# Designed miniproteins, single chains, continued (2): the designs that were tried, part 10

Each design is a single chain, and the fold is of that chain. pLDDT is the mean over its residues in the fold that is shown.

## One batch from the design tools (miniprotein)

Design m4339
Fold by ESMFold2-Fast:
Structure m4339 (fold): chain A 81 residues (1-81)
Amino acid sequence: SLLSGHEIIKKLRESTNFTSEKELLDQHIAKDLDETKALLAIAYSIKTGKKLTLNDLDTIVEQYIDQREELYKTLQKALES
């Protein structure tokens, strides 16, 4: 089953494997409170292995919002691995 954004955030915060992604999540949520944007950026980082800047997030969200379900499934699967 597909986790909600809040459930994914909880699992990510409890994970020991995603320190850089967790820090990116905390920075972005503290700034904008936009969980969807933060989660899409983290999913992209995990999928591509690239570090993202905050300036990259708007472009990535616009490019990948239609793929949100697929990216969330990818992130969920990575967190379960």
Scores: mean pLDDT 66

Design m4340
Fold by ESMFold2-Fast:
Structure m4340 (fold): chain A 85 residues (1-85)
Amino acid sequence: SREEQLKRIANLINEVIARIDEVVTDLAVRKEAYETVARLYRAALEHPEVGPEIEKLLQEMIAATSEAELVAIVDKARELIAELE
């Protein structure tokens, strides 16, 4: 359901924030990552159709093992946000 999807996304966001704090040491990169995650949550609220893609991006962020990997996923997330109406 929509409610279950939003709960999953919220839980994934909490995990992503923990991962950003663990992997990212650069404060500017960390700030951009936090802002992108907040924007993904807003996108999930406004565009239910991209909910699964947002879940996938958040899962990839959780799986990132380096700052460079996380930045690459943040860039993909920013591209998705830019494509939304």
Scores: mean pLDDT 87

Design m4341
Fold by ESMFold2-Fast:
Structure m4341 (fold): chain A 96 residues (1-96)
Amino acid sequence: MEKEFIEGVLDIMLAVANWGLEKGDYDGAIELYEKAIKLAEEHNLPNVTARAYLNLGIAYYKKGEKEKAIEYFQKAIEVSTDENLRKEAEEKLKEI
C-alpha cells in the first residue's frame, strides 16, 4: 500500500536527519525533520509526526534555540498517541 511506502521513506528521512544531528549538522537535520513532519501530516501518521517534532526540538536545543526546542517538545506531546513517546518528550522538556 501507499502508506507502507511513505512509512519507509519517512524512516529513511528520520535516519538521515538523526545522523546529521549526531555529526553536528543541525541545520541539515532541521530541514529534513521539517520535510518529514509535512509528509507524515499529509498521510495522518501522528506518532511519526511526534517523533520528528521531538527530534526537531533536540536539534534546536543543540543549536542553542531553547524557546523553539520547548515549542517542538510541546508539539510532540500534543500530537503523540504513544505513551512512551509522550513521556520521552516530557522528559526532554524537563531538561531545558
Scores: mean pLDDT 86

Design m4342
Fold by ESMFold2-Fast:
Structure m4342 (fold): chain A 69 residues (1-69)
Amino acid sequence: AEEDRLVAEINEILALDPETQEKKIKEYQEKADKTGGGEAHRYLALSKAPYIPQMTAGGRAGAAELAAA
């Protein structure tokens, strides 16, 4: 399922060191621009992975900020 796949990829990003996380976020932003269509939406979500509420207490606060934007 798309939801399960996205959660798994987010957890993989979170398991990486901060330097590698930033590198992957940048790559996902670039892929979102290049891919287009439905996969662009997936890559955009992955580029915001650290801010998704299901990851940490800090992520919940970040997701509230994203929802306001």
Scores: mean pLDDT 60

Design m4343
Fold by ESMFold2-Fast:
Structure m4343 (fold): chain A 55 residues (1-55)
Amino acid sequence: SMREEARAVVEAARALPVSEALRILDEKITQAELAGDYETARELAQAKVALAQAA
């Protein structure tokens, strides 16, 4: 499901350099919004904010 894929992307992003992680999360947020999956987009946006604050 898109939610499981989003969670996997967030987990993978935590292992990446922050700049690359933020870029990937932005791309996935856009994909979720285009698919109309606003709940997944919100989860990804929250993860992006958390990663940016941790950097």
Scores: mean pLDDT 79

Design m4344
Fold by ESMFold2-Fast:
Structure m4344 (fold): chain A 76 residues (1-76)
Amino acid sequence: ASDVATEVVRELRERAGPVPAQVGMAASNAAIQADDAGKTEDEVKAEAYRMASEVARQLGLDDLAKAATELAEKYK
C-alpha cells in the first residue's frame, strides 16, 4: 500500500505536474483500503488512481484528473 501510493503520486507528477496533498492522501487511503480487502496489486493501483482522479476533478485539476483516469483504466 505505501509503495503503491508512492508510485501513484510519482507517475501522476510525471504526467500532469504537481500533485496536491489532498490527491496524494486520497490515493494512499484508497490503496490501503483495497489492499486490506485482499485485492491484487493491479486492482490496488486502479483504485488509487480512480480516487486520485475523483479528488482532482473536485479541485478543478482537469489535466491531473484525466491522467489519473487513464492510469486507472490501464490497471482495471
Scores: mean pLDDT 82

Design m4345
Fold by ESMFold2-Fast:
Structure m4345 (fold): chain A 87 residues (1-87)
Amino acid sequence: MKYLAVAAVAENGRIVGIVQVEAETKEDAVRKSLEAARKLLGGRPIDGVRVAEAENYVDAVKKAIELARELGAQGKTAVGIGVYEVE
């Protein structure tokens, strides 16, 4: 069983990067996607993280972007993660 997580990073309401990772568990996929997002930020602090379950890749990307933009819209650095099970 594999899971794919998409993490979108927003700063000041703008998406600055998107990363994706695969893992054998949902928890590992979320954790690794957040680690990849932290690397993309060069270790800069993250003000908030939100995670949503998704149905497929397109849904995961849309949810990741939406969550990151909502949380990052107030001048914050935020990560939105969409995770789904790959058949």
Scores: mean pLDDT 84

Design m4346
Fold by ESMFold2-Fast:
Order: structure tokens, then sequence, then C-alpha cells
Structure m4346 (fold): chain A 55 residues (1-55)
């Protein structure tokens, strides 16, 4: 399960208790915990085993 939060005008915060996969033009990120996604990750694909909640 993952939670996506708007941190500021340039950055999103993704918090996950399970493995997630983030795919973008910048490459691929995998893991658990907290990810900071700056505006370069706009349009990135996020895959999680559970639902993604948006705050």
Amino acid sequence: MATLSFLDSETYRLESTEPVKITSDKGELEGTGTFLLPKEYQGAKIESEGPIYVK
C-alpha cells in the first residue's frame, strides 16, 4: 500500500509499506519507504501491489 502526497509546488512524496516500482524518463526506481519525486518525474508510472492513496 502506498500514499502519494503533494509536498510543495515542485515535489511529491510517495510513502509505501510494500515494494513499489516507479518508471520514468529518468529510469526505474524500486523499493519500500519514502520517495521524493521532483517535477522531473511528472508523468511517471507508479506500480504497487496495493491501492495508492492520494492526500
Scores: mean pLDDT 73

Design m4347
Fold by ESMFold2-Fast:
Structure m4347 (fold): chain A 58 residues (1-58)
Amino acid sequence: ALTAEDILKKAKELYDKLSPEQQKELLDKVRSEAKKDGLTTEDAVKLALKLAEELLSK
């Protein structure tokens, strides 16, 4: 299981591995979800990690 710190580090690493276009897609998706439910920073990081993994798998 990942701690909150591990999730933050992992999300940063994955984000930095994304192309600039993929980074924009990730940010747009996170912003969209944050607008919908008022996402916390921790929840936003977890969502970003999941979306970054999906973008890298494409």
Scores: mean pLDDT 70

Design m4348
Fold by ESMFold2-Fast:
Structure m4348 (fold): chain A 65 residues (1-65)
Amino acid sequence: SLEEEVKKLEEKSKELLEFYFEMIDRFASHLPQEQVDQLKELAKKGIENVRKYRIKLLEEEAAKK
């Protein structure tokens, strides 16, 4: 169902966000906290934009059926 596919996208987006935050904390530990926070915000926005686009594609595909 569309709801199941959306739920999968939300879970995957959460996993990706946690992974990128861990990588940022690990590899950017030498940067000021303000810059680390900015990198995390950029990662969050990127993942959210991809999620929204994928949901739009799923809705358009469902509308064709």
Scores: mean pLDDT 80

Design m4349
Fold by ESMFold2-Fast:
Structure m4349 (fold): chain A 62 residues (1-62)
Amino acid sequence: MSEETRKKAIEEARELMDQGHSGLEVAKRLMEKYGLSPEEAFKIVREVEQSRAGDKPDSIGV
């Protein structure tokens, strides 16, 4: 997929997960909205999950 599409999909995934959607549901929405394969959609979901676990809780004020 294009880099621009991937960037938009990542932003959408972050927003949906912040709203409490499951990774599976987020992946399905990315497939429908951006035409991603299941593999691509799940890779994006995993990246967002790892970012939430390591980036956001790690240090907002440092």
Scores: mean pLDDT 73

Design m4350
Fold by ESMFold2-Fast:
Structure m4350 (fold): chain A 54 residues (1-54)
Amino acid sequence: SDEELRKEVHRKAGEIAEAADRELSGEEIIRRVAEALGLSEETARRYFGEITGT
Protein backbone atom coordinates (compact mmCIF):
# COMPACT_ATOMS: atom_id res chain seq x y z
CA SER A 1 0.00 0.00 0.00
CA ASP A 2 2.76 2.48 0.90
CA GLU A 3 4.68 1.54 -2.26
CA GLU A 4 1.54 2.03 -4.38
CA LEU A 5 0.84 5.38 -2.69
CA ARG A 6 4.45 6.46 -3.33
CA LYS A 7 4.07 5.62 -7.04
CA GLU A 8 0.73 7.44 -7.20
CA VAL A 9 2.25 10.56 -5.58
CA HIS A 10 5.15 10.39 -8.07
CA ARG A 11 2.80 10.04 -11.05
CA LYS A 12 0.52 12.86 -9.89
CA ALA A 13 3.49 15.15 -9.18
CA GLY A 14 4.75 14.56 -12.72
CA GLU A 15 1.31 15.20 -14.21
CA ILE A 16 0.95 18.45 -12.24
CA ALA A 17 4.43 19.66 -13.23
CA GLU A 18 3.85 18.86 -16.93
CA ALA A 19 0.41 20.52 -16.95
CA ALA A 20 1.64 23.72 -15.28
CA ASP A 21 2.10 26.92 -17.31
CA ARG A 22 5.26 27.66 -15.31
CA GLU A 23 7.92 25.86 -13.28
CA LEU A 24 6.50 24.90 -9.87
CA SER A 25 8.41 24.78 -6.60
CA GLY A 26 8.45 21.56 -4.60
CA GLU A 27 6.13 23.16 -2.05
CA GLU A 28 3.60 24.06 -4.78
CA ILE A 29 3.71 20.54 -6.21
CA ILE A 30 3.24 19.06 -2.72
CA ARG A 31 0.16 21.22 -2.06
CA ARG A 32 -1.42 20.32 -5.41
CA VAL A 33 -0.68 16.60 -5.00
CA ALA A 34 -2.20 16.66 -1.51
CA GLU A 35 -5.34 18.37 -2.86
CA ALA A 36 -5.62 16.00 -5.85
CA LEU A 37 -5.16 12.77 -3.85
CA GLY A 38 -6.97 13.79 -0.65
CA LEU A 39 -3.81 13.52 1.45
CA SER A 40 -2.43 15.79 4.15
CA GLU A 41 0.39 18.06 3.01
CA GLU A 42 2.63 16.33 5.56
CA THR A 43 1.96 12.91 3.99
CA ALA A 44 2.45 14.24 0.45
CA ARG A 45 5.70 15.96 1.49
CA ARG A 46 7.04 12.75 3.04
CA TYR A 47 6.42 10.69 -0.11
CA PHE A 48 7.60 13.50 -2.41
CA GLY A 49 10.82 13.75 -0.39
CA GLU A 50 11.43 10.00 -0.71
CA ILE A 51 11.07 10.34 -4.50
CA THR A 52 13.50 13.27 -4.82
CA GLY A 53 15.93 12.48 -1.98
CA THR A 54 17.87 9.57 -3.42
Scores: mean pLDDT 74

Design m4351
Fold by ESMFold2-Fast:
Structure m4351 (fold): chain A 65 residues (1-65)
Amino acid sequence: MSLEEQISEAAKLAAEGKVEEAGRILLDAQKKYGLSQSEISEMAIKAHGNNGLLASSGFVKLSLK
């Protein structure tokens, strides 16, 4: 799965209310592609708007603990 496909899947899950699962996909993509927290969040928001923001919020929550 490409980076773009992982970000798209995360945004789709966030739209379905599965924000924690969406955040997990972004965390896995961050590790796989060697991206910073800000880089993966910006990519998700730029590509998917509010659904990217929701996925990013799940990712940030998982990254805190």
Scores: mean pLDDT 81

Design m4352
Fold by ESMFold2-Fast:
Structure m4352 (fold): chain A 61 residues (1-61)
Amino acid sequence: MSTEEQIEALIEMLLELARSEKLSEEALVGLARDMATRFGFSEEEIERLIRRLRERYREEA
């Protein structure tokens, strides 16, 4: 799986969690950073993940 595919998969998981747990945008971003760091993503990859996650979250708000 490419890094891009991993980012998209993680975004989908996090958005589902946010919907079920009613997480705020900042709580979701905190979880995303923690998980991405755990998966060994670079700072640039984490920044791309968070940017896409925020856009997706705002669209579903």
Scores: mean pLDDT 80

Design m4353
Fold by ESMFold2-Fast:
Structure m4353 (fold): chain A 76 residues (1-76)
Amino acid sequence: MTEEEIKEMEERIRRFKKELEELKEEIKELEKEESREGILRLVGLKLRAIGLEFEIELLEEKIKKAKEELEKKKAS
């Protein structure tokens, strides 16, 4: 992986973190609703939040490995 690819992945993580923050705020507001429709929407948003957290973790792992590989090449 190139340094440019790492920067692109870091930008994607930043975007996903913003989306996750927005979803968490929506979840917090919907948790106040006791209706069945509110509960179904809440479940949908929680599943999407889990998906985003998983994507962020995968990208962070890829960045960590890429940075370790670049450091090893510089240390030689």
Scores: mean pLDDT 79

Design m4354
Fold by ESMFold2-Fast:
Structure m4354 (fold): chain A 62 residues (1-62)
Amino acid sequence: MFERTEEILRLEAEVNPEAEKDLELFKRLYEEAQRGDEIAESFAAMFASIALSAEKKILEAL
């Protein structure tokens, strides 16, 4: 699940430097979630939802 989110954010970061900050934040949240931080897990899931929504909007705009 989160592997696809990281890939989407990584691709966005290649064309948009602002997205690089989101990728770094997501990576930190995912690591904390793996250490049992439920709040970090919730935020990582929110990033996943946002990344999938962004991908869908890009595909719809083509």
Scores: mean pLDDT 71

Design m4355
Fold by ESMFold2-Fast:
Structure m4355 (fold): chain A 70 residues (1-70)
Amino acid sequence: MSAEELTEEGGRAAREGRLEEAAELYKKALDIDPNHLAAWNGLHEVGEELRRRGREDLAEEIERYLRSLQ
């Protein structure tokens, strides 16, 4: 599966409220292409939504992952 396909699936999972699955799909996309802007933005938004829902643990893991790409 390409970074583009994984990013599309991550977007669908996020729209369906499957935030943990969306995060994993976006991470897989970024593991293939660390410069994939759409996947980076999608994962960042999922992290913020998880924080709003009280999942600080997952939000912090996502923030650390995104910082590791720089």
Scores: mean pLDDT 87

Design m4356
Fold by ESMFold2-Fast:
Structure m4356 (fold): chain A 68 residues (1-68)
Amino acid sequence: EKQKIASKIVGLALRAIGALLDGNVEEAQRDIAELKTLVEKNKDKLSEEDIKRVNSIIAQLQAQAAAL
């Protein structure tokens, strides 16, 4: 369960990064929104450390998308 959630989080984060590198802000924003939803729905299955790390990544991705 936790391993599947972690794999999904990593996949969405990498997809968002790829979209940002391509200058595809709309795609990146969709991937970021999906990542936020995934974390929110599974916060009871994630440690506080995991949540903090993922939220930091989300914040960085959102800042990058806003700067493009």
Scores: mean pLDDT 80

Design m4357
Fold by ESMFold2-Fast:
Structure m4357 (fold): chain A 70 residues (1-70)
Amino acid sequence: MKEAKEYIQRAIEELEKGNNKQALEYLEKALEHAKKAGDEDMTLLIKSAISAVKNGNNKLAIELLKQALA
């Protein structure tokens, strides 16, 4: 089973390339894994990053996702 952090890393890579659709698919996978693990802080950061991507704020999304990986 893939860990949430692996999907977060892939999402960051896609956002840096401007591939927002692909990034959102990875973020949804990361969210499923974070929720299953009971990681509330990671779940909130991923939800906030998804919202940022949907609003076109890729810079904020990347910052939130890097915080989730720290």
Scores: mean pLDDT 85

Design m4358
Fold by ESMFold2-Fast:
Structure m4358 (fold): chain A 80 residues (1-80)
Amino acid sequence: MVKVSDVYNIIKNSKTILELIDNLHKKFGVPKSEIYKWIKELGTFVPGVPIELLSPSMMGLDKNTAKKLTKKIIEYKKNQ
């Protein structure tokens, strides 16, 4: 079962968005391309900085984002 606490811990422990995508992919088996799409939908962009170099906190990824990502991961896994 995918837990919000597991997703939020990965967000807090990732230094960059690239690391966050890699860690979520390894933990839950969701393709990196799908996770990247969800991060772009849920996060706030910093003008002039590539997304890959941003930290999760710079994009405003918080516990509410973790709840939304958890729902997306569960839905993705049910549709496989």
Scores: mean pLDDT 82

Design m4359
Fold by ESMFold2-Fast:
Structure m4359 (fold): chain A 57 residues (1-57)
Amino acid sequence: SEKQQGLANAVAALRKDPSRGLAATALGELRKHYGLPLEYSGSVSAEEALAQLEALL
């Protein structure tokens, strides 16, 4: 599904180039576009983002 493709792409991107900016953007866009149950602050780490995204795969 598009949601699963979006999750897989976000995981791959964060593993390749882990940054707080990319992590926050990825979580925000997936939550906005697909209504995924993702929680974050503007200072979320790539590790925290990856843990949330991988839990939904």
Scores: mean pLDDT 74

Design m4360
Fold by ESMFold2-Fast:
Structure m4360 (fold): chain A 70 residues (1-70)
Amino acid sequence: SLAAEYEENREAIDEALAELSETNPLAYEQGLLGRQALEALIAGDEARAAALLAELRERRAAVAAARAAA
């Protein structure tokens, strides 16, 4: 199940996010949105998960647009 897979990988996810918080703040913020979306899916809150994934996609699109403009 998604919940079991998340729990099995939680320590590795937490470690990766901790590293990103110091080395790449933008990737850290995107990682937090991804984790929150996963947690919402596990909780059965599909509307919240969809909103968080939409925000993540929007942030990624903004970064891509900024790179294209530079």
Scores: mean pLDDT 81

Design m4361
Fold by ESMFold2-Fast:
Structure m4361 (fold): chain A 99 residues (1-99)
Amino acid sequence: SSEKAFERLVNDLDRWLEQIQQDVEGVQAAARELAAEEAKIDTPLAKASAAIYELLALGRYEEAVELAAKLLTAYRNKDEEEIKKILEEAKKLVEEARK
């Protein structure tokens, strides 16, 4: 489910932020694979989670953490409109990071 995809992202963030200092390439590779898997789930929450994983894979760590925190708040508030806005912001940042 999209909620399980997001829960996985939240659970991985603390561990991955610590690991980035020790194994940047390994964390980026894992984030790329998870972005591809979560992108298969057709909901705004799962797509936003996939885009945040992609930002982590592209080295945009601060922006990924900020968006994950916003997404957690929007999810807890059941704010579907905010979740969609976070998805669009994350997609825009992914496109900028690929340039």
Scores: mean pLDDT 75

Design m4362
Fold by ESMFold2-Fast:
Structure m4362 (fold): chain A 65 residues (1-65)
Amino acid sequence: MNTVVAPVSDEEVKRLKEMVEEAQKLRKELIEKGYSEEDVKEIVSRWMSEQIDALNAEVAAKAAA
């Protein structure tokens, strides 16, 4: 409870947009290299999870400071 909507900065929006575009580009490149759709989804999903985890760690560090 307590839905505090944090303001989304233009920089964060840009970063998220770039991340999505990079994920789509990575998916396309992997398909062109002969990876299966299942393998591509797994690789892209893992990459996205790592990016989100790194972002969350950075946000947590800044919030603590």
Scores: mean pLDDT 74

Design m4363
Fold by ESMFold2-Fast:
Structure m4363 (fold): chain A 99 residues (1-99)
Amino acid sequence: SPRERLLQEIMAEMQARLAERLAALGITPDTQPEELSPEQRAEVLEIVVEVLEEAAERLAAAGLEEEAAVLREAAERIREEPERAGEILSEALEQVRAL
């Protein structure tokens, strides 16, 4: 459907933006979390939050308000519980897919 295509496009752009920003820090898909310095970990968290907020804004602008709310809530939760960032992100992506 047009809605599903638009959602897929925005989510793909979000993933590409995340990968691009992480690559600028020297972080690749093969980088293990344990290899990150405390400074790199803090920068990764900031990038994830910003990318989620950017994607939520695009989703909202596209009329995908429920999906936008899920990503905004995930960004807020990551700020509160940075140690659980990976779990929160994974859950949010699954929730968006289920909508």
Scores: mean pLDDT 84

Design m4364
Fold by ESMFold2-Fast:
Structure m4364 (fold): chain A 70 residues (1-70)
Amino acid sequence: SELEKEKEKLEMLKLLFQISRDSDIWIADRLKAQGKYDDAEKHYKRAEELDKEIEEIEKKIKELEEEIKK
């Protein structure tokens, strides 16, 4: 169905944002270990922004799942 296709697209987008978030955390942890606190903070902030985007996508996926179950 079209709703199932839309859900699959959102799940793929979520995976891409999760990969980007995890990458930023990994980079930030390495920078912090090197004493580069300002650079680490920038990557942590970007990861937090990606977490907010992921949360919004998860809300949309949940709404689509409820529509599919009806």
Scores: mean pLDDT 88

Design m4365
Fold by ESMFold2-Fast:
Structure m4365 (fold): chain A 58 residues (1-58)
Amino acid sequence: SMLDELGNLHLEVQQLAHEHKLSVDESFELFREAVRLFLDEGKSPEETLKAVKERIEK
């Protein structure tokens, strides 16, 4: 379901934020961007994670 996909996306983004030692505020902004890409832009969970990872990795 969409809620399950969003929950998995949240966990994946949280893990990426922790691995990159982001602050709580930066982690929240990263997840906010992921939600925007997934819900507003209609990207798949995989494409959303790819875009978010590229943002923090360059």
Scores: mean pLDDT 81

Design m4366
Fold by ESMFold2-Fast:
Structure m4366 (fold): chain A 63 residues (1-63)
Amino acid sequence: MSVAEELLARAKEAGHPEVLRAAQEYIENPTVEAADRLLEAAAKAGLSDFAKKYIETRKKLHG
């Protein structure tokens, strides 16, 4: 299971549809704007650490 799958599972389990949507958008199109939306949504849900870890991991693989 990937970090992306863990983030999506956490967002779904916590009942935060905004985080789930933002995470899916970032997985499809990893832009700076999508990352910012994911971080903002995750902060409201208390999932900032998971979102940051996912973005950092993606930057290492694709940046």
Scores: mean pLDDT 74

Design m4367
Fold by ESMFold2-Fast:
Structure m4367 (fold): chain A 80 residues (1-80)
Amino acid sequence: MEKVLERTLEILRLAALVAQGKLSEEEARRRVEAMLEELARELGISPEEAAELLTRESREYVERNPEEARRRLEEVRAEL
């Protein structure tokens, strides 16, 4: 869970940087792809399965911790 959540938060941060124009969409895509490949390798699954896992765990985390999820999103937005 922790590594999945950590990577989800990093992806959100990259999205915020792209929105600010501080990072290109191409560079952000490469970093996301690298993170998914690394996670897939660690878990012994495909990168597509890793993306599905990140999506599922993130959704479950938000549902279980709505206040903390809101705080983290505000933190990411503040970097804009």
Scores: mean pLDDT 72

Design m4368
Fold by ESMFold2-Fast:
Structure m4368 (fold): chain A 64 residues (1-64)
Amino acid sequence: SSRVATLRAIAERVLGRPVAPDDDFFALGGDDGKAQGFVAMVSSAFNRDVPLQALYDNPTIAAF
């Protein structure tokens, strides 16, 4: 879906590596700073106020 494709592109940009939908953002080397950057970019891309906690609760693109 376009949502999954957009989330993957943002995650790959933030992490600097390929990301599969079921890969854990933090297992791929995401730290708190990268998590904040990811959530900010997602919030902008989808015109939503996405809290940082949403990524901690759902750390894969498929679940996010």
Scores: mean pLDDT 83

Design m4369
Fold by ESMFold2-Fast:
Structure m4369 (fold): chain A 88 residues (1-88)
Amino acid sequence: EAEAVRRVGELAARRLEELGLKELAELVREYTERIAEALEAGDYERAEELERELQREVEEYLSTLSEKEAEEAKRAIQEAIAEAAREA
């Protein structure tokens, strides 16, 4: 589980970096690493809290982008999740 979260984070971050969204990529990496650490510690409540925080932070960041850039970023994240799920 923790390894899968790290995998999603790394795939999403790489795709976001390719779009020039380096700050969003770093944010995704940081939160997915914290979520993975919480899961490894067995702190599922903390992991859920961090997942909600990541979702809010991503939405806030996307609100600062153009509609087209926000759509591309959302697609990159969803593709990373789908790719990680196929490899699991």
Scores: mean pLDDT 82

Design m4370
Fold by ESMFold2-Fast:
Structure m4370 (fold): chain A 84 residues (1-84)
Amino acid sequence: MLEEAAKALEAGDYEKAIEYLEKALPTLSDSQQVQALLAIGEAYEKLGDYEKAAEYYKKAAELAEKLGKTELAEKLRKKAEELA
């Protein structure tokens, strides 16, 4: 799943990358979930769906904070606010 998502991102197939990442989310560790949520947010941003991008950046920030990654969480929250 992550390998397929990475290939889709490299190919510029952002819709397919989002699909693979969403399917992978429940199978990932907490740290990997932060990375996957961030990648989904970036993919939506590339597609011009800024509302969805902001939503996923907020989800990534919330999980990052729970894991003690305070600086990353703050950065992602700010990015989400700027897109909304």
Scores: mean pLDDT 83

Design m4371
Fold by ESMFold2-Fast:
Structure m4371 (fold): chain A 56 residues (1-56)
Amino acid sequence: SGARELLLEGFRLLASPDPETQKRGQALIAEALALLSRRHSPAEIREILAEVRANA
């Protein structure tokens, strides 16, 4: 899936009380940010983060 999908799923997993699920969420967010930073400006990344958080 695309970076936005990884970020959305990552934020959802971080909401879990399960530490292993939270760890998976952190890994997905890290991967999403790495992908976004390759193609997007900081301003675009901030907008993407706002959009994804609104939908998580």
Scores: mean pLDDT 83

Design m4372
Fold by ESMFold2-Fast:
Structure m4372 (fold): chain A 67 residues (1-67)
Amino acid sequence: MREAFESYAPGEEGLRRAVRVAIHGAETVKELRGKDPEAVLEQALEALAKTTGIPLDYLRRLAEEVR
């Protein structure tokens, strides 16, 4: 999984940064719009998986790691 990801993006650090941005964005949406930040984060991770081809389960683990 991680090895395959490196072939699609600049590397794991780039993916970690994208996941951190998704987490921060979900928290910001909670403050501004009263939405559930976990639901917003899940949607953002699904979008990342769809656009990058990275497995969603890998992105979820990475989100837990960078929290």
Scores: mean pLDDT 67

Design m4373
Fold by ESMFold2-Fast:
Structure m4373 (fold): chain A 62 residues (1-62)
Amino acid sequence: SAEARAALRNAARAGRQGGGAAASSAWMLKDDGLLTEEQARAAIEAARRGAEEGARMLEKLA
């Protein structure tokens, strides 16, 4: 249905925004001493890549 397709596109947008939020969280964890700078950078890259890949999959299903 049109509603289902809209929901998938909205989920894709939310997923991309979640990747950005995860990046911010990784830097906070690094600042708190829970992650190294290298770990934070790797986590940010992985989160953004995963969010984008997930969003593309959802958009293809819409």
Scores: mean pLDDT 77

Design m4374
Fold by ESMFold2-Fast:
Structure m4374 (fold): chain A 64 residues (1-64)
Amino acid sequence: SEEELRELARELAEKYGVSEEAALEIIKTALNGGSGKEIEALAEKYGISSDTAEKIGTEAVIRL
């Protein structure tokens, strides 16, 4: 649900030191089967490392 996605985004944002907005976009992209290149593009958009963005996406898929 939208509420579950926002709660997860808040948790992962705090864990990885990124904005909730960045975490939410990465989570939504990963859950919709987005590619590593799409996750990498979001990392550049938000000024975070691609490694961090990939970890956020992977944790979202595992947890949900």
Scores: mean pLDDT 84

Design m4375
Fold by ESMFold2-Fast:
Formats: structure tokens, C-alpha cells, sequence
Structure m4375 (fold): chain A 66 residues (1-66)
């Protein structure tokens, strides 16, 4: 698997997570929102693309950390 779905899912998840964190945490938990969003988005993206969710989580974590 390439991970195109995982990359798209991680990016979208991280962005959404960060946005939510910003909305609810508005300072303290912005980073946590991005990290969680990236991880969840990567897993979901990989699964939707027919890949392994564990691999998607790893890719999402890498992207979310940047």
C-alpha cells in the first residue's frame, strides 16, 4: 500500500482535530487536538483505502508531528 489515503486522512484529521482543539481548548490543547486528529484520520484514511490501520496511524503520526 502506498498510503495516499492515510496521508489524506491524517492531514484532514490533523486539521480538523487542531480546529476542534482550538475551538474547545483555545490554547492549551491545540497540539493534542492535532495529534489525536492526525492519528485517527490516518487510521480511518488507511482503512478506507483498504490498507492496514496500524500503518495509517504511523503515517498519520509522522505527518501530525510536522
Amino acid sequence: MNGAGALAGAAAGAAAGAARGREQGKDSHMTIGGSVGGELGGRAGAEAAGGNPENGKQVGYDLGSM
Scores: mean pLDDT 58

Design m4376
Fold by ESMFold2-Fast:
Structure m4376 (fold): chain A 94 residues (1-94)
Amino acid sequence: EELLKKAEEYEKKADEARKLGDQSTPEVREAYDKLAKAYRNAAEAYRKGAESTPEQRKQWEIRAKAYTDAANYWESLAKKLVEEEKARQERLKA
């Protein structure tokens, strides 16, 4: 159940990342698209873990952790690009 809850949370995060990408510049959108893909992969791994034996579940959790680590990288990059875009817009309005 805990793994299924994590799968649902990461699916929701993937959907939110896709929506944020759609509202962004092409450069920022690319980062959000990669973030969404990483979250979807993590969600799938958690779902497979929940459907597996306890021994196999550990392997799926390790795989999910790798995808969430990748997602953390893309989230950090996307946030940095958003901040740079806001700073650029403020300069243009100054």
Scores: mean pLDDT 82

Design m4377
Fold by ESMFold2-Fast:
Structure m4377 (fold): chain A 59 residues (1-59)
Amino acid sequence: EEIKTIVKEGFKSKEEAEEEAKKIIKEAQEQGLRVLDAKVEEIEKDGEKLYKATVTLEK
């Protein structure tokens, strides 16, 4: 089985990143994929504070 990591970055708020992670989880579960991990992290890009959503799936 293949492990797939979905990364979405560039969110201006933690709440936006959390909502995207929830959407990815829901879509994955609807496709019969197992969600192994989900996290939201603060990142710095070009001196700007942004948030990143990462969801790890088992395919």
Scores: mean pLDDT 81

